Designed miniproteins, single chains, continued (5). Designs and how they scored, part 9

Each design is a single chain, and the fold is of that chain. pLDDT is the mean over its residues in the fold that is shown.

## One batch from the design tools (miniprotein)

Design m16280
Fold by ESMFold2-Fast:
Structure m16280 (fold): chain A 116 residues (1-116)
Amino acid sequence: KTVITMSGGGTVAEGGSVTLTATASSGTITNLTWFMQRPGGGAEPILGSINSANKKYGDRFKGSGSGNTWTLTLSNLKKEDTAVYYAGGISSSDDATSAAAGGVGNLGNGATVTVV
């Protein structure tokens, strides 16, 4: 079973940038969705296509990646961007059951971003 591990984040000044990384334990990531969970809230999808900006975040949140490592860059950070960020996805090592689960497949640990 593929494990997605999140790294990056930390405390960042308003207007700054931070990079979050999602790494699959095996295989090539074939589908990935980034999620944000604000304090006291539920997780919500923020970027489902690596080359498409979400209307809510514009060009501030950008995804990129290849192979088993995918990156989310958060730029022009605002205090409301303070959240735990997650990545959920499917790798080439996952079976058809993981794919049938609607693309969230493997959900990793969170990476915390605090904007001050």
Scores: mean pLDDT 70

Design m16281
Fold by ESMFold2-Fast:
Structure m16281 (fold): chain A 68 residues (1-68)
Amino acid sequence: SLADERAAATREVAERKAGVVLSDAAARAMVQMSGLGDRSAEEVRAALEKVPGESLRAAAEAIRAMGL
């Protein structure tokens, strides 16, 4: 599904840039929190590539605090 493709792109970028392994739920949450839930996987990847690794790590920690 498109949602699965967005989640996969998000996990790839987060692992490479921030060293963070995201669950499927956490990756989907990051897509939604970033306002990218209606975008293609390529658009999600391009948008997240512009985000510093430190910011991606902070977002991942916030998502974990929500139990995701």
Scores: mean pLDDT 86

Design m16282
Fold by ESMFold2-Fast:
Structure m16282 (fold): chain A 94 residues (1-94)
Amino acid sequence: MVTAEYVGDPMDTLIAYKGVEKYAEEVGLDSIKYEPVGLKGKVTVTMAESKLFDEYTVEVEVFGEKIEVTLKLVKAADGSYKLEVERKLLPRVP
């Protein structure tokens, strides 16, 4: 089992959480948790090593906005995993 974390502002953390939930629906993850860290949020994901990914892109909806989320799983020098998050707001109407 490996654990990956993302820490960011509450909106970025919610978007990260939604993206990880979509990946969990596809492959089945053991645990996804949200916890507050001061004025920021933290997402912790626990998964089997066979479920690790380099990059995962998915569309999520947050407060009626469609957002394309790209998640990157990066191994740090201490052996821990970090979750990096990129987001792009999608056009609501043409």
Scores: mean pLDDT 77

Design m16283
Fold by ESMFold2-Fast:
Structure m16283 (fold): chain A 96 residues (1-96)
Amino acid sequence: SLQKTLDELLAEMDRLLAQLSPKTRGTAAQAMLTQGFNSEKVAQTVANNGGTNEEVILSGRLAMTVRGAVHVAISLGDNATVQAILDRLQAEADSG
């Protein structure tokens, strides 16, 4: 189901965020909010801001996961989850 897919993508987003340093979480989140959920652009922004090779790879995966979660939430008409994802990214951007 789309709900099960959304739950799995949100769990993956949390797991990927937990693997990044606070600074890199903020950098990746700000890149997604300003440039969109393009994995290559987010990964390059993290690389340009002192992210490790591992963080660069993980930030690209994070951007793809967030894009997927937003698309599934929109397909479900779940505007509350779309807003929660954007609020989470803003909180990470403000904290990095």
Scores: mean pLDDT 91

Design m16284
Fold by ESMFold2-Fast:
Structure m16284 (fold): chain A 97 residues (1-97)
Amino acid sequence: MEKERREKIIELLKRMIEIAEEAERLAEKAEALRAEDPDSPEAREAIRETLAKVEEIKRILEELLELGLKEEWFTKYEDEKTASEALQKVLEEVEKE
């Protein structure tokens, strides 16, 4: 893999991991708020923010696929406990190039 393309893929994967971790925290917050009040407006806001983070992740994924990162690399680690953990495994594999 060309160095510049690899560096861009690593940058995007690191950004995607950060956003996934933020989405995971927001989802946990929404779950906790809904446990206290199922109609919580704060829970609805946290869900809305989580969905916005998922949309950012989709945009980064499209850019990664344009750079030649294979979709099968994401599915290889789909059984990991969290999306951020799966993405960390993909990052480790790319860094080994």
Scores: mean pLDDT 78

Design m16285
Fold by ESMFold2-Fast:
Structure m16285 (fold): chain A 81 residues (1-81)
Amino acid sequence: MDELVEKISELGKELGEDVVQEILAEVIQAFEDGDYDYISELVGLSKATIRRLRGSENHDKRDEVIAKAVLKKLEEKKKEL
């Protein structure tokens, strides 16, 4: 988890804080809406695993999946530049 947060912070300094906030909001919304296809494609986990984590009382595992999706989306945004 800490390594993911650090990488997101580094990309945020390069791409801008507004870009990080926009992507974070998009990923959180997709996860809350149960868009398991979107999250699965970003993080490479099965849709069943994403669904289980969404219903989990373990916030650390859920936050890790969100962080991985955010990082992947930020890396894709950087490649467009």
Scores: mean pLDDT 76

Design m16286
Fold by ESMFold2-Fast:
Structure m16286 (fold): chain A 98 residues (1-98)
Amino acid sequence: SPLDKLLAKLPAELREPFLAAYETILKHGTPGQIKILEEIITLLANATEYSQELEFEVEVNLGVLELAAAVAKDEVLLEAVRTLEEVVRAYLAQLKAL
C-alpha cells in the first residue's frame, strides 16, 4: 500500500508521530478529509526525490486539511493535522538534503 511504502521511507523517529496523527485523522476526519490524507501519503510514497512541485502539492493538501479541521472546531483533529504537518515537513527537509 502507499502507507506501507511511505512508512518504509520515513526515518524511525518520524514513524510513531506519523502513525498517531494518521490514526487520529482516520477516527475524527470526514471521508473528504481522509481522501486528502491519502493523497498526501500517495504523493510522498511515490516520490523518488525532492522537487519544488512535490513540496507545493503536499503543502496545498496540508493547508486544505488544516482549514477543514479548524472549520470543524475539532481540536483533536486539528492537533493531529498539525502533527502530520510537522512530520511531513521534517521528511521533506531530509529528502531535500539528500
Scores: mean pLDDT 89

Design m16287
Fold by ESMFold2-Fast:
Structure m16287 (fold): chain A 55 residues (1-55)
Amino acid sequence: MEPVRWEVSPEEARRLGRGYAEAVRTAGRTPDEIDEERFNPHQRLFLETMRRELE
């Protein structure tokens, strides 16, 4: 790979998403307030993974 952008592996994104999902689930809220159109593909992957873990 040449100049790598700021990229996290899917596994790392899931790890971060799980931690956040656990906190949100404890509070009784889902991270639905986040406007996905503002996210780039990497951030969207994180958000989607987080929502999957909450399900």
Scores: mean pLDDT 56

Design m16288
Fold by ESMFold2-Fast:
Structure m16288 (fold): chain A 66 residues (1-66)
Amino acid sequence: SVSDIIRRFIDDYNKAGTLDRDKAIELLDRRIEEIRREMEKSDKNSQMLLDRVIEVAEHRKKHLLE
């Protein structure tokens, strides 16, 4: 479910804070790719919610690259 995807994302987001930068970026990229694949199979409302989750992940990734 979308709820399960969001909970998994929160766990990975927190885990990224414990990894070195390159591994954290790799983990976030892997999660973004998984979410994008799930969006292709999801209804419109789920797509909107998952798009917001991707935005949060991309923001975290940008901070790690600075």
Scores: mean pLDDT 79

Design m16289
Fold by ESMFold2-Fast:
Structure m16289 (fold): chain A 81 residues (1-81)
Amino acid sequence: SPREQAVQRIRQEAVQHVQEAAEKLLKTLSPEEFEKKAKQIQALYDEFMAQLDAALAAGASEATLQALLEEFKKKLEEIVK
């Protein structure tokens, strides 16, 4: 369904942004600093996935799901800076 495709896209975009963030940090940080940031990114990703699953269970609109993704991206950028 279009909704299932939208959910798959949102999940794929979240994973892609995590991979890009991790690659950038791996190239710029010491191993110890990288592990600290990686832990923060993992916690943020786990929170996002829980929020997404809760929103899906509640029958949230695609716009609501997209807003969760945009908030996740903003928080991820704050960790990477």
Scores: mean pLDDT 89

Design m16290
Fold by ESMFold2-Fast:
Structure m16290 (fold): chain A 67 residues (1-67)
Amino acid sequence: SREEKIQQIQKSIPGLIKLGRELFGLDAETVEELLELLEADPAKARQLARLAGVSPETLLEALRRAI
């Protein structure tokens, strides 16, 4: 479910879902919209990845797996 996917991402990458909501104002499909926005904006992807303690490539791969 969406709740389970969100919890898994939040545990693996702390703060990601909260930061995504604050930064992008995402609607119901937060993970999918976040991935699309980060692929369109590499600077935001790099910032979010650094806050999560991973590379941008690792972050995007994790979001793709969560979808």
Scores: mean pLDDT 63

Design m16291
Fold by ESMFold2-Fast:
Structure m16291 (fold): chain A 99 residues (1-99)
Amino acid sequence: KLEEAKKAIREGAEKEEIKKLLEELGVEKEFAEILAEIATKGNEEAREYAVKALEALLEKKYSKAIEYLAKAAREVGKEDPELGEELLEKIAEAAQKLK
């Protein structure tokens, strides 16, 4: 399932498909939504950061996961600044719930 989720993110699969795969892996709903948005709207570099964030989330390395998600959001923001900003806000909000 993890390799299937990583492949779906890298290939920019449908948002609902990615969310379902992430939910099956036990990823929190807020992070699953963020990862799916990055995967569907990001470029290859943003998607690779999303994959690294997923791996960190599953290992409970939350600081690393947040850093990779922020990097992915900034990559998205290069093409769509408004979406990049929205993703950074969602990441900060999700991070607060981990505390």
Scores: mean pLDDT 84

Design m16292
Fold by ESMFold2-Fast:
Structure m16292 (fold): chain A 65 residues (1-65)
Amino acid sequence: MKEKIKNAKDEGELGLAIAPAAAPHVQRGREKAAASTDPAERQRWLDEGNTEAAKAANDAIKEAE
């Protein structure tokens, strides 16, 4: 994974390299949102999942440096 991020030549390659690091966090947010009946709570879980995904993507990029 880190090797693919380090060798990414453009934005598309970088996106593909970091997707596996980000995807589990997005999926977890969606699963928690689906289990909630309150629209505000659903949105909170989606936002949290997206925030964690962004953090994981940034951490993966830094680890590849």
Scores: mean pLDDT 72

Design m16293
Fold by ESMFold2-Fast:
Structure m16293 (fold): chain A 89 residues (1-89)
Amino acid sequence: ISEEEIREAIEKASKELNLSKEETEKLIEKYLKLVKEKGTPSIPELLDPKSELVKELSKETGVEPETIVKVYVLMQIELGMKFIEEAVK
């Protein structure tokens, strides 16, 4: 999965949740920075609005923890669907 695919998936999820362009870009930048600095983050932590990881992202982006979780859930679904489409083609 490329940085561009992650960007597209987060943008699509953010549009579904009516996030602003500024909020969307902050979430993209923070997620990509997290992947670069810590490696691939634990999926369970990104799906828990009470996790320290999601709380820190919320504090840095201004987006609610529950909304951040929804963005990453939708991102995972989108990336998973793309993987299945390629595999069955």
Scores: mean pLDDT 74

Design m16294
Fold by ESMFold2-Fast:
Structure m16294 (fold): chain A 80 residues (1-80)
Amino acid sequence: SAAETEALVEELVARLKLNEAQRAGLRAYVDERGVAPETLRRVLRFLDIGDANPEISFAEAARQAGLAPATLADFLRAIS
C-alpha cells in the first residue's frame, strides 16, 4: 500500500540519516522504478544484519537479506 511504502521510506531515511536531497532520490527510485514494499523491507533487513554482524561484508549481509546485488547497487545510487 502507499501508506506502507511511506512508512518504509521514512524508516530508511531515519536509519541512514538521509538529507532532503537523498530523501528525494529515494522517493524517485521507489516511484519511477515501482519498487515493491518487500524490496524496502529487504534493505531494512540488510541494515539489521550489518548492524548485528559488523565483521561480515556488505555482499554477505545482502545475500542473507535476500537482496540482489543489482538491487542494492540501484538503492545505493539512488541515495547518493
Scores: mean pLDDT 86

Design m16295
Fold by ESMFold2-Fast:
Structure m16295 (fold): chain A 65 residues (1-65)
Amino acid sequence: SMAEAQAAIARGDELIAEGRKLLAEGDRTGDREVLSRGIGTVLRGIGLRLEATIRHGLPLSEAGV
């Protein structure tokens, strides 16, 4: 459903934002583990957006791909 697609995309966006915050923190502190976690979190968020797009029949362009 549209509501389910919107919820999943919003969750993906939240993960991307959280990952970006981790990247900024890792850059500020020089912590490579935090940088790695940030990268992984961003990629997970992108994956959720893609899954939502495929599952709910939205074009891939809606997932930012």
Scores: mean pLDDT 80

Design m16296
Fold by ESMFold2-Fast:
Structure m16296 (fold): chain A 61 residues (1-61)
Amino acid sequence: SEIDKRLELISHASPEGQISAMIFLGAELKDKELLLKALELARELNNEAMIEWVEELLAKL
């Protein structure tokens, strides 16, 4: 239970989780600067799916 709770907290605090939160917030607020920061972080993680997601959102702004 303690280990499971730790894993759940780590999952929520993961770099991917943080970037996803920034992407959702940036899209909702139409905040280009926040989306650009999310794009930089996604590139740092070399996460192709997140990079593509942010680029699609930026293209629609």
Scores: mean pLDDT 76

Design m16297
Fold by ESMFold2-Fast:
Structure m16297 (fold): chain A 78 residues (1-78)
Amino acid sequence: MKRYLAGIELEEGLSEEEKEKIIKEIVEIAEKYGKVLSVTVIGDLVGVLFETEPEKVKELEEEIKKVPGVKSVHIREV
């Protein structure tokens, strides 16, 4: 397993309730592929620190990108 940081930008104009639901779905997806270590939320930006196998990162990124309300996703090794 390696450690990764997913930087996720949410769409503008979402309510706090909508953001909470989207963040919960993102965390559930990440937990399906590995271990979530921390989640940080600053406005429309979400940071998810997690551990997974390198071969799973692309599939995880693609699943997060499909979540309604997600504008962009960038995952990097840390």
Scores: mean pLDDT 85

Design m16298
Fold by ESMFold2-Fast:
Structure m16298 (fold): chain A 80 residues (1-80)
Amino acid sequence: SKKHQEEYLELLLEILRKAGMSEEELEEFKELVKKANEEGDEEAREKIEKIMEEYLPKITQEEFDELKAKIAEVAAKKAA
């Protein structure tokens, strides 16, 4: 559902924020996700992939694991 997609997007934004993305960069990322999901924009998908590839290694393993656990908790709460 759209609500579930919005919750996953917010969790991705939290990961990227911890990785050092500015609020302006996070707003650009949200627009890319919207274009990829709503318009099927292939260039937007490639940019998202590149951003994730660049920023995911910048977070610590501990931060990544904590955020993964939070994602799983939110998903479990919404599935119940």
Scores: mean pLDDT 72

Design m16299
Fold by ESMFold2-Fast:
Structure m16299 (fold): chain A 77 residues (1-77)
Amino acid sequence: KETALREAADIASRGLVEAGKEDLAREYNRKVRELLSQGKFDEAVKLVEEMLTEAERLGVSPEDIERARKLIEEAKK
C-alpha cells in the first residue's frame, strides 16, 4: 500500500525533474513523506494525484502517468 504510493510519487517526481521542475519535485516529495509519517495516508494520496496532474500538464509521458495512476489505485485498496 505505502510502497505503491511511493512508487507513484517517484514516477511523478522523475517527470517533474525531467520537465525542469526539480525544486517542485523536492517540495512534493518532502510533503508526501511528512504526511505518511503523520499517518495521513488519504492526504498523501491526494498530494500524489496532484503531482501527477502537474506532471501530465508539463508533458510527462502518458505511459508513465498511466502506470503511476494504476499504482495509486493499488495504494487505495
Scores: mean pLDDT 80

Design m16300
Fold by ESMFold2-Fast:
Structure m16300 (fold): chain A 69 residues (1-69)
Amino acid sequence: SDELMARYQEFVDLLRQALDEGKITPAEFRRLLGDLETRVMAALDANDFEAARQAIDDGIKLLEEKRAE
């Protein structure tokens, strides 16, 4: 869905900001992106849009907490 893609883009933008601010390493950037893509793909394959949204929201929350430290 367009809303799911917009939320995913918000995660990617936050991930880039965390990297630029030195809150995560390039290795953590790749791992966090890959982990989220795996979770979202698995949820979409199961036709579970709520699980896909939750995975993105969990990722955003983690990045917001890392940026606050």
Scores: mean pLDDT 85

Design m16301
Fold by ESMFold2-Fast:
Structure m16301 (fold): chain A 107 residues (1-107)
Amino acid sequence: MKKLIEELKKNIDDVEATLDIVNRIRAALQYQLAEIDGSPEALEGARVNAERVGVEESELHLTKEDIQELIKILNEIREKHADDPVLVAAIDGTIELANRLLEALDA
């Protein structure tokens, strides 16, 4: 997911681009979480969703360091665009997934 994190950093001023990238990141986080703690049905659903939103296979696996960097960047975007309720909700949901994945990686 390093490419998606770098794209997020480059597009922080573009709400539409940021929302698209955040949705792709969310799909990748859901896939990795489902690989760890999901049922076979949940994993297949997450895989199909990641493919639908255009997440590359190489972007499906994050290290703890990548997830921590992602949370930091998402908080910066949230502060910058605090007046956009759609983007804020997408970011909050993505941070929640990222925190769940960090907990799963420690188990």
Scores: mean pLDDT 81

Design m16302
Fold by ESMFold2-Fast:
Structure m16302 (fold): chain A 86 residues (1-86)
Amino acid sequence: SAAIAAALAALREALTAVALREGKELGVSEEEVRAGVDRALAAIERAIAELPPAEAAALLRELAAQAAGEPALQAALEALADAVEA
């Protein structure tokens, strides 16, 4: 789905920005941060592939609720949930 692909790309951008900011404060290398982002996105893509759409969307909305302090990341997770459920 083009909508899912676009939403995943937006999520990668938002998650990378948050992870790089936090990693810099903790002294974690950019390489290690990007590897962590890749693992997180692979887990999300697997959940989308393996779960029924409604369950995958519910999981993504729960992750969005946990990201309340990061508005861009929260919005990207909610947009991905909407794209999966459509």
Scores: mean pLDDT 88

Design m16303
Fold by ESMFold2-Fast:
Structure m16303 (fold): chain A 79 residues (1-79)
Amino acid sequence: SEEDKRLEEVLKQLEEDIEKLKELAKDPEKRQEVIEGLENGIKALDKLEEHVKNEKLKERIEKLKKEMKELIEELKKKL
C-alpha cells in the first residue's frame, strides 16, 4: 500500500539516523542527549506500532526498537 511505502521510507531514515547517533555518542558530553533521543524515539515507535497492520513493518519496527534499546544499554554502562 502507499501508506506501507511511506512507513518503509520513514523506517529507512530512522535506521540512517541511528548510525549518526552512534557516531555522536562517541563524544562523552553528548551521550546523555543521545540516550534521551533514543528513549523518546522508542516511545514514538511504540505509538506508531499500535496503528501498523503490516506484519513485516511490525517486525522491522521491533528490530529497530531492539537496536535502539541495546544502544541505550551500552551507553548507560559508559555513564
Scores: mean pLDDT 84

Design m16304
Fold by ESMFold2-Fast:
Structure m16304 (fold): chain A 80 residues (1-80)
Amino acid sequence: MQEERDERIERIVKAVEEGKSADEILSLVDNPLLRNRIGYMLDVMKERPGLIRDPLTGEWLPYSKEALRELLRRLFDEEA
């Protein structure tokens, strides 16, 4: 289960890095609550290019694949 979660996170990270639309990225997420959270985070990232916001702390961080991956892990862990 956790390995499948990590694979989904990597697919989302790859889609973001490739500049896929929010709709295409959100199609990779089956859970409606998680989809809404990720959608909000994608909107935040679009409004503030080069930045990402930690949903647990509200902290602004420089965008990187690692920061996005950690953000997604926290959102997926909340689902569990």
Scores: mean pLDDT 75

Design m16305
Fold by ESMFold2-Fast:
Structure m16305 (fold): chain A 88 residues (1-88)
Amino acid sequence: SNEELAEKLRKEIDEAAKKDGMSEEQRKAFFEALQGIDFRGSVSTQIRDLNVLGSKFPQATETLNVIKRFVTTNDRDVRVQVMELFMK
């Protein structure tokens, strides 16, 4: 289900953020900025916007890679629903 995918994504992102050594404040700022990305757009637009986010949060390398893999490996409708569940 999309709820199970959202839970899996949360766990993968939490582990990646720990690996990146992100502080709680850095994680909060990163996820606030992530909410500004339109996950209803094309994959290429989302990857472009995620690369811009990476330039502002250079420490978030593994975290950003998890999100990029999610965007490239899932259908648009799944991506939209899972990201909406994840960001709530």
Scores: mean pLDDT 79

Design m16306
Fold by ESMFold2-Fast:
Structure m16306 (fold): chain A 80 residues (1-80)
Amino acid sequence: MYEEAAERLEEAAAEPDRERARRVLEEVRRRVGSGVEVERRLALARIKLRKPDEETQKEILEEARSTDEEFAKELEKVLA
């Protein structure tokens, strides 16, 4: 479920038509809902789908460590 939602979010991010992108985002929100845990799972699934380069990975990890230590630990496992 989250992997499919993450794929849709990546599709929306690449979509040049803002109106279409917004509709996709709304559809994803309706299917998986919203909340800290849901957003965490979606972020992890998106990173699995399209691994960022090493420099971007470090930035994401640093930001996560300063805002959410538990999320940072899950991120380390996905990126390793």
Scores: mean pLDDT 72

Design m16307
Fold by ESMFold2-Fast:
Structure m16307 (fold): chain A 60 residues (1-60)
Amino acid sequence: SALEKKAEELYRQKRYGEASDLFFSIKPSNPRGFEALAEYYEQRGDLEMAEVLRRARARL
């Protein structure tokens, strides 16, 4: 989605708080949605994005 691309851009700019806030603002179907996305990026080798997504989930 456009919001996901915006969050990825914030992450690349090292704005991790804003990136996690944006992911949190997306209505996930449930909190497991964030973990599924984190696992997806982790499997692709993007460990920093996975951490951003797990921090967003922790705010729930």
Scores: mean pLDDT 68

Design m16308
Fold by ESMFold2-Fast:
Structure m16308 (fold): chain A 57 residues (1-57)
Amino acid sequence: GPVLERLAAELGISPEQLEGAIKAIDEHGELGLRLAAKELGISEEQLKAAYEAIKAV
């Protein structure tokens, strides 16, 4: 949806990459967050904020 697309653009990643990161966090919690942030070259704090924003919508 529009929130996912906007947040992905702000992070400099594709919506598909952000969807994959959300799935990793849902399945593996903190470990998923760490691994996804490293793979995407973004901070854990930025990815966590995006995850929380998506879950709030």
Scores: mean pLDDT 84

Design m16309
Fold by ESMFold2-Fast:
Structure m16309 (fold): chain A 76 residues (1-76)
Amino acid sequence: MSIEFKHSEQTSPRSGTRIEIWEKYVDGKLVEQVILAEHPDGTATLSVYKDGELVYQERMTIEEAKEKKEKIIKEW
């Protein structure tokens, strides 16, 4: 079994939203993806995908989203 982690980030020039993506691959298959979208208003949308399905999405403060993202990634 091979496990690979990928990380990427981009900023939308239209909205100013910064999107950061963490992905976990097992044997070449994307099994989990965490997307953190930081909005210019000081809020963030945290989305979690498992096996290609959206299992969690919530809009919260940037600080709360970063804390929750760290907890999820630590379990990988």
Scores: mean pLDDT 78

Design m16310
Fold by ESMFold2-Fast:
Structure m16310 (fold): chain A 86 residues (1-86)
Amino acid sequence: VDAQIQELVAEGERAEKEGDLEAAAKAYLQALDLLVSQPTLSQEQVDLFYSTAERLKKIYEELGDLEAAQRIDDLRKLFDKVLASQ
């Protein structure tokens, strides 16, 4: 699972550098899905969630999808609440 998450983040970074924002958004979203599906999270996985969510939000802003960008911000806030309860 960790290897798959890291591969998805790397795929997103490559697509973003190539200017393929749709492919980058897809890869980052899949990485976030796997991270929130973990029963427990390491600090490294927590940091990866926040960095990936911020990157995905910026991509949606560049695509003009402000609604999708807001959904990622809302997801981050929900994640904060989950971590605070642990």
Scores: mean pLDDT 82

Design m16311
Fold by ESMFold2-Fast:
Structure m16311 (fold): chain A 61 residues (1-61)
Amino acid sequence: STRERFEQINEYFRELGRLLRDRAPREEVEAVVDRLIAEHGYSEEEKAAMRETLDLGLEGA
């Protein structure tokens, strides 16, 4: 459902934000992203958007 997807996306941003605050290595950040994507069954378009957000976050940190 839209509500469940919204909560999953919020979880993704919470985890990503925590890792970026903690200055985690890129490989650790990417591993967490891969895990969350795999666990929640995102579409290819959703995965692409999440990857773009990750790249932007890493470049802007």
Scores: mean pLDDT 70

Design m16312
Fold by ESMFold2-Fast:
Structure m16312 (fold): chain A 72 residues (1-72)
Amino acid sequence: EQKKTLQQMVDAYQAAADAVRDPSKAAQALATSPIQQKTTQSALDAVKQTGDSKAVAAAAEKNANRGKELAA
């Protein structure tokens, strides 16, 4: 059950990174689950504040990779 929560977290951060890089994926990420919606929305808001989509996407991928290591 805890492993399932970690996987959902990893999927949410990966979806957020993908949505930041490709706006066509943002609609899917926002509709998939509450966790993905919040994570994707936070990433998009960060892009609006910083103007640096590459840095925001890299940060989201780093969080996804950290979650994968914790799940292993």
Scores: mean pLDDT 76

Design m16313
Fold by ESMFold2-Fast:
Structure m16313 (fold): chain A 82 residues (1-82)
Amino acid sequence: SEDKKKFEEYEEKLLKIFEENKLGELSDNELFDAAVLLVNNGYVEKLEDGKYKDKITGKVFDSKHDALKGIYEWLLKKKKES
């Protein structure tokens, strides 16, 4: 669908900006979308013990929601350095 294509193009744009370290180009809302994207697309791994590993920082969290918060806080910090 057109909506699916637009969503995929938006996700690709966010990943490219993340990989190119251009986080300063994103609003705080777009950084939250980037955090959600990263959590759902291979940057957070559910471990066998039910914990969640953030592959960006190597930090381990008790929940997917805590991992999302950790990644969002890290992205906000990185934006200030961009």
Scores: mean pLDDT 84

Design m16314
Fold by ESMFold2-Fast:
Structure m16314 (fold): chain A 83 residues (1-83)
Amino acid sequence: SEKLAEAKKLLDRAIQNLYDGDYEKALSDALKSAQLAKDVDQKLAGQSYAVAGQAYYQLGDYEKAQEYYEKSLELYKKAEEEA
């Protein structure tokens, strides 16, 4: 529960930083959120990787953006298949 609460807080901050144009901060927080969430909430981890992908895209790293978007989609599929 503590890890999940921290992951949610980091994701919310990552989204805010992405909106504000602080792409490096958004990326850092999104990756930390995904690491905390990956073993406890696959949907939250998927959302965090999607934010990381968008941050990489804005930073001009299109190969990393594609990689993290694909990681996000894999986690969303797993979350749906387990429900």
Scores: mean pLDDT 87

Design m16315
Fold by ESMFold2-Fast:
Structure m16315 (fold): chain A 68 residues (1-68)
Amino acid sequence: SSAAERRARLQRAISQNEKWLAEYEKKIAELEKQPDTPEVRKQIENLKKGVAALKEGLKMLEEALKRA
């Protein structure tokens, strides 16, 4: 692929990850408003693990974009 095509793919992947990150954080905030139950705590824990993975992925994509 050309450098322009690679940059376009990375920018799209970054935008997609930022959108998913915002949606995950919104879901966590809504769940934190619900009654404190074991099921709700487990859902929040799983979503927070997803947030950590998305943040790591975003960092790697941004570093790749700087080098493209």
Scores: mean pLDDT 87

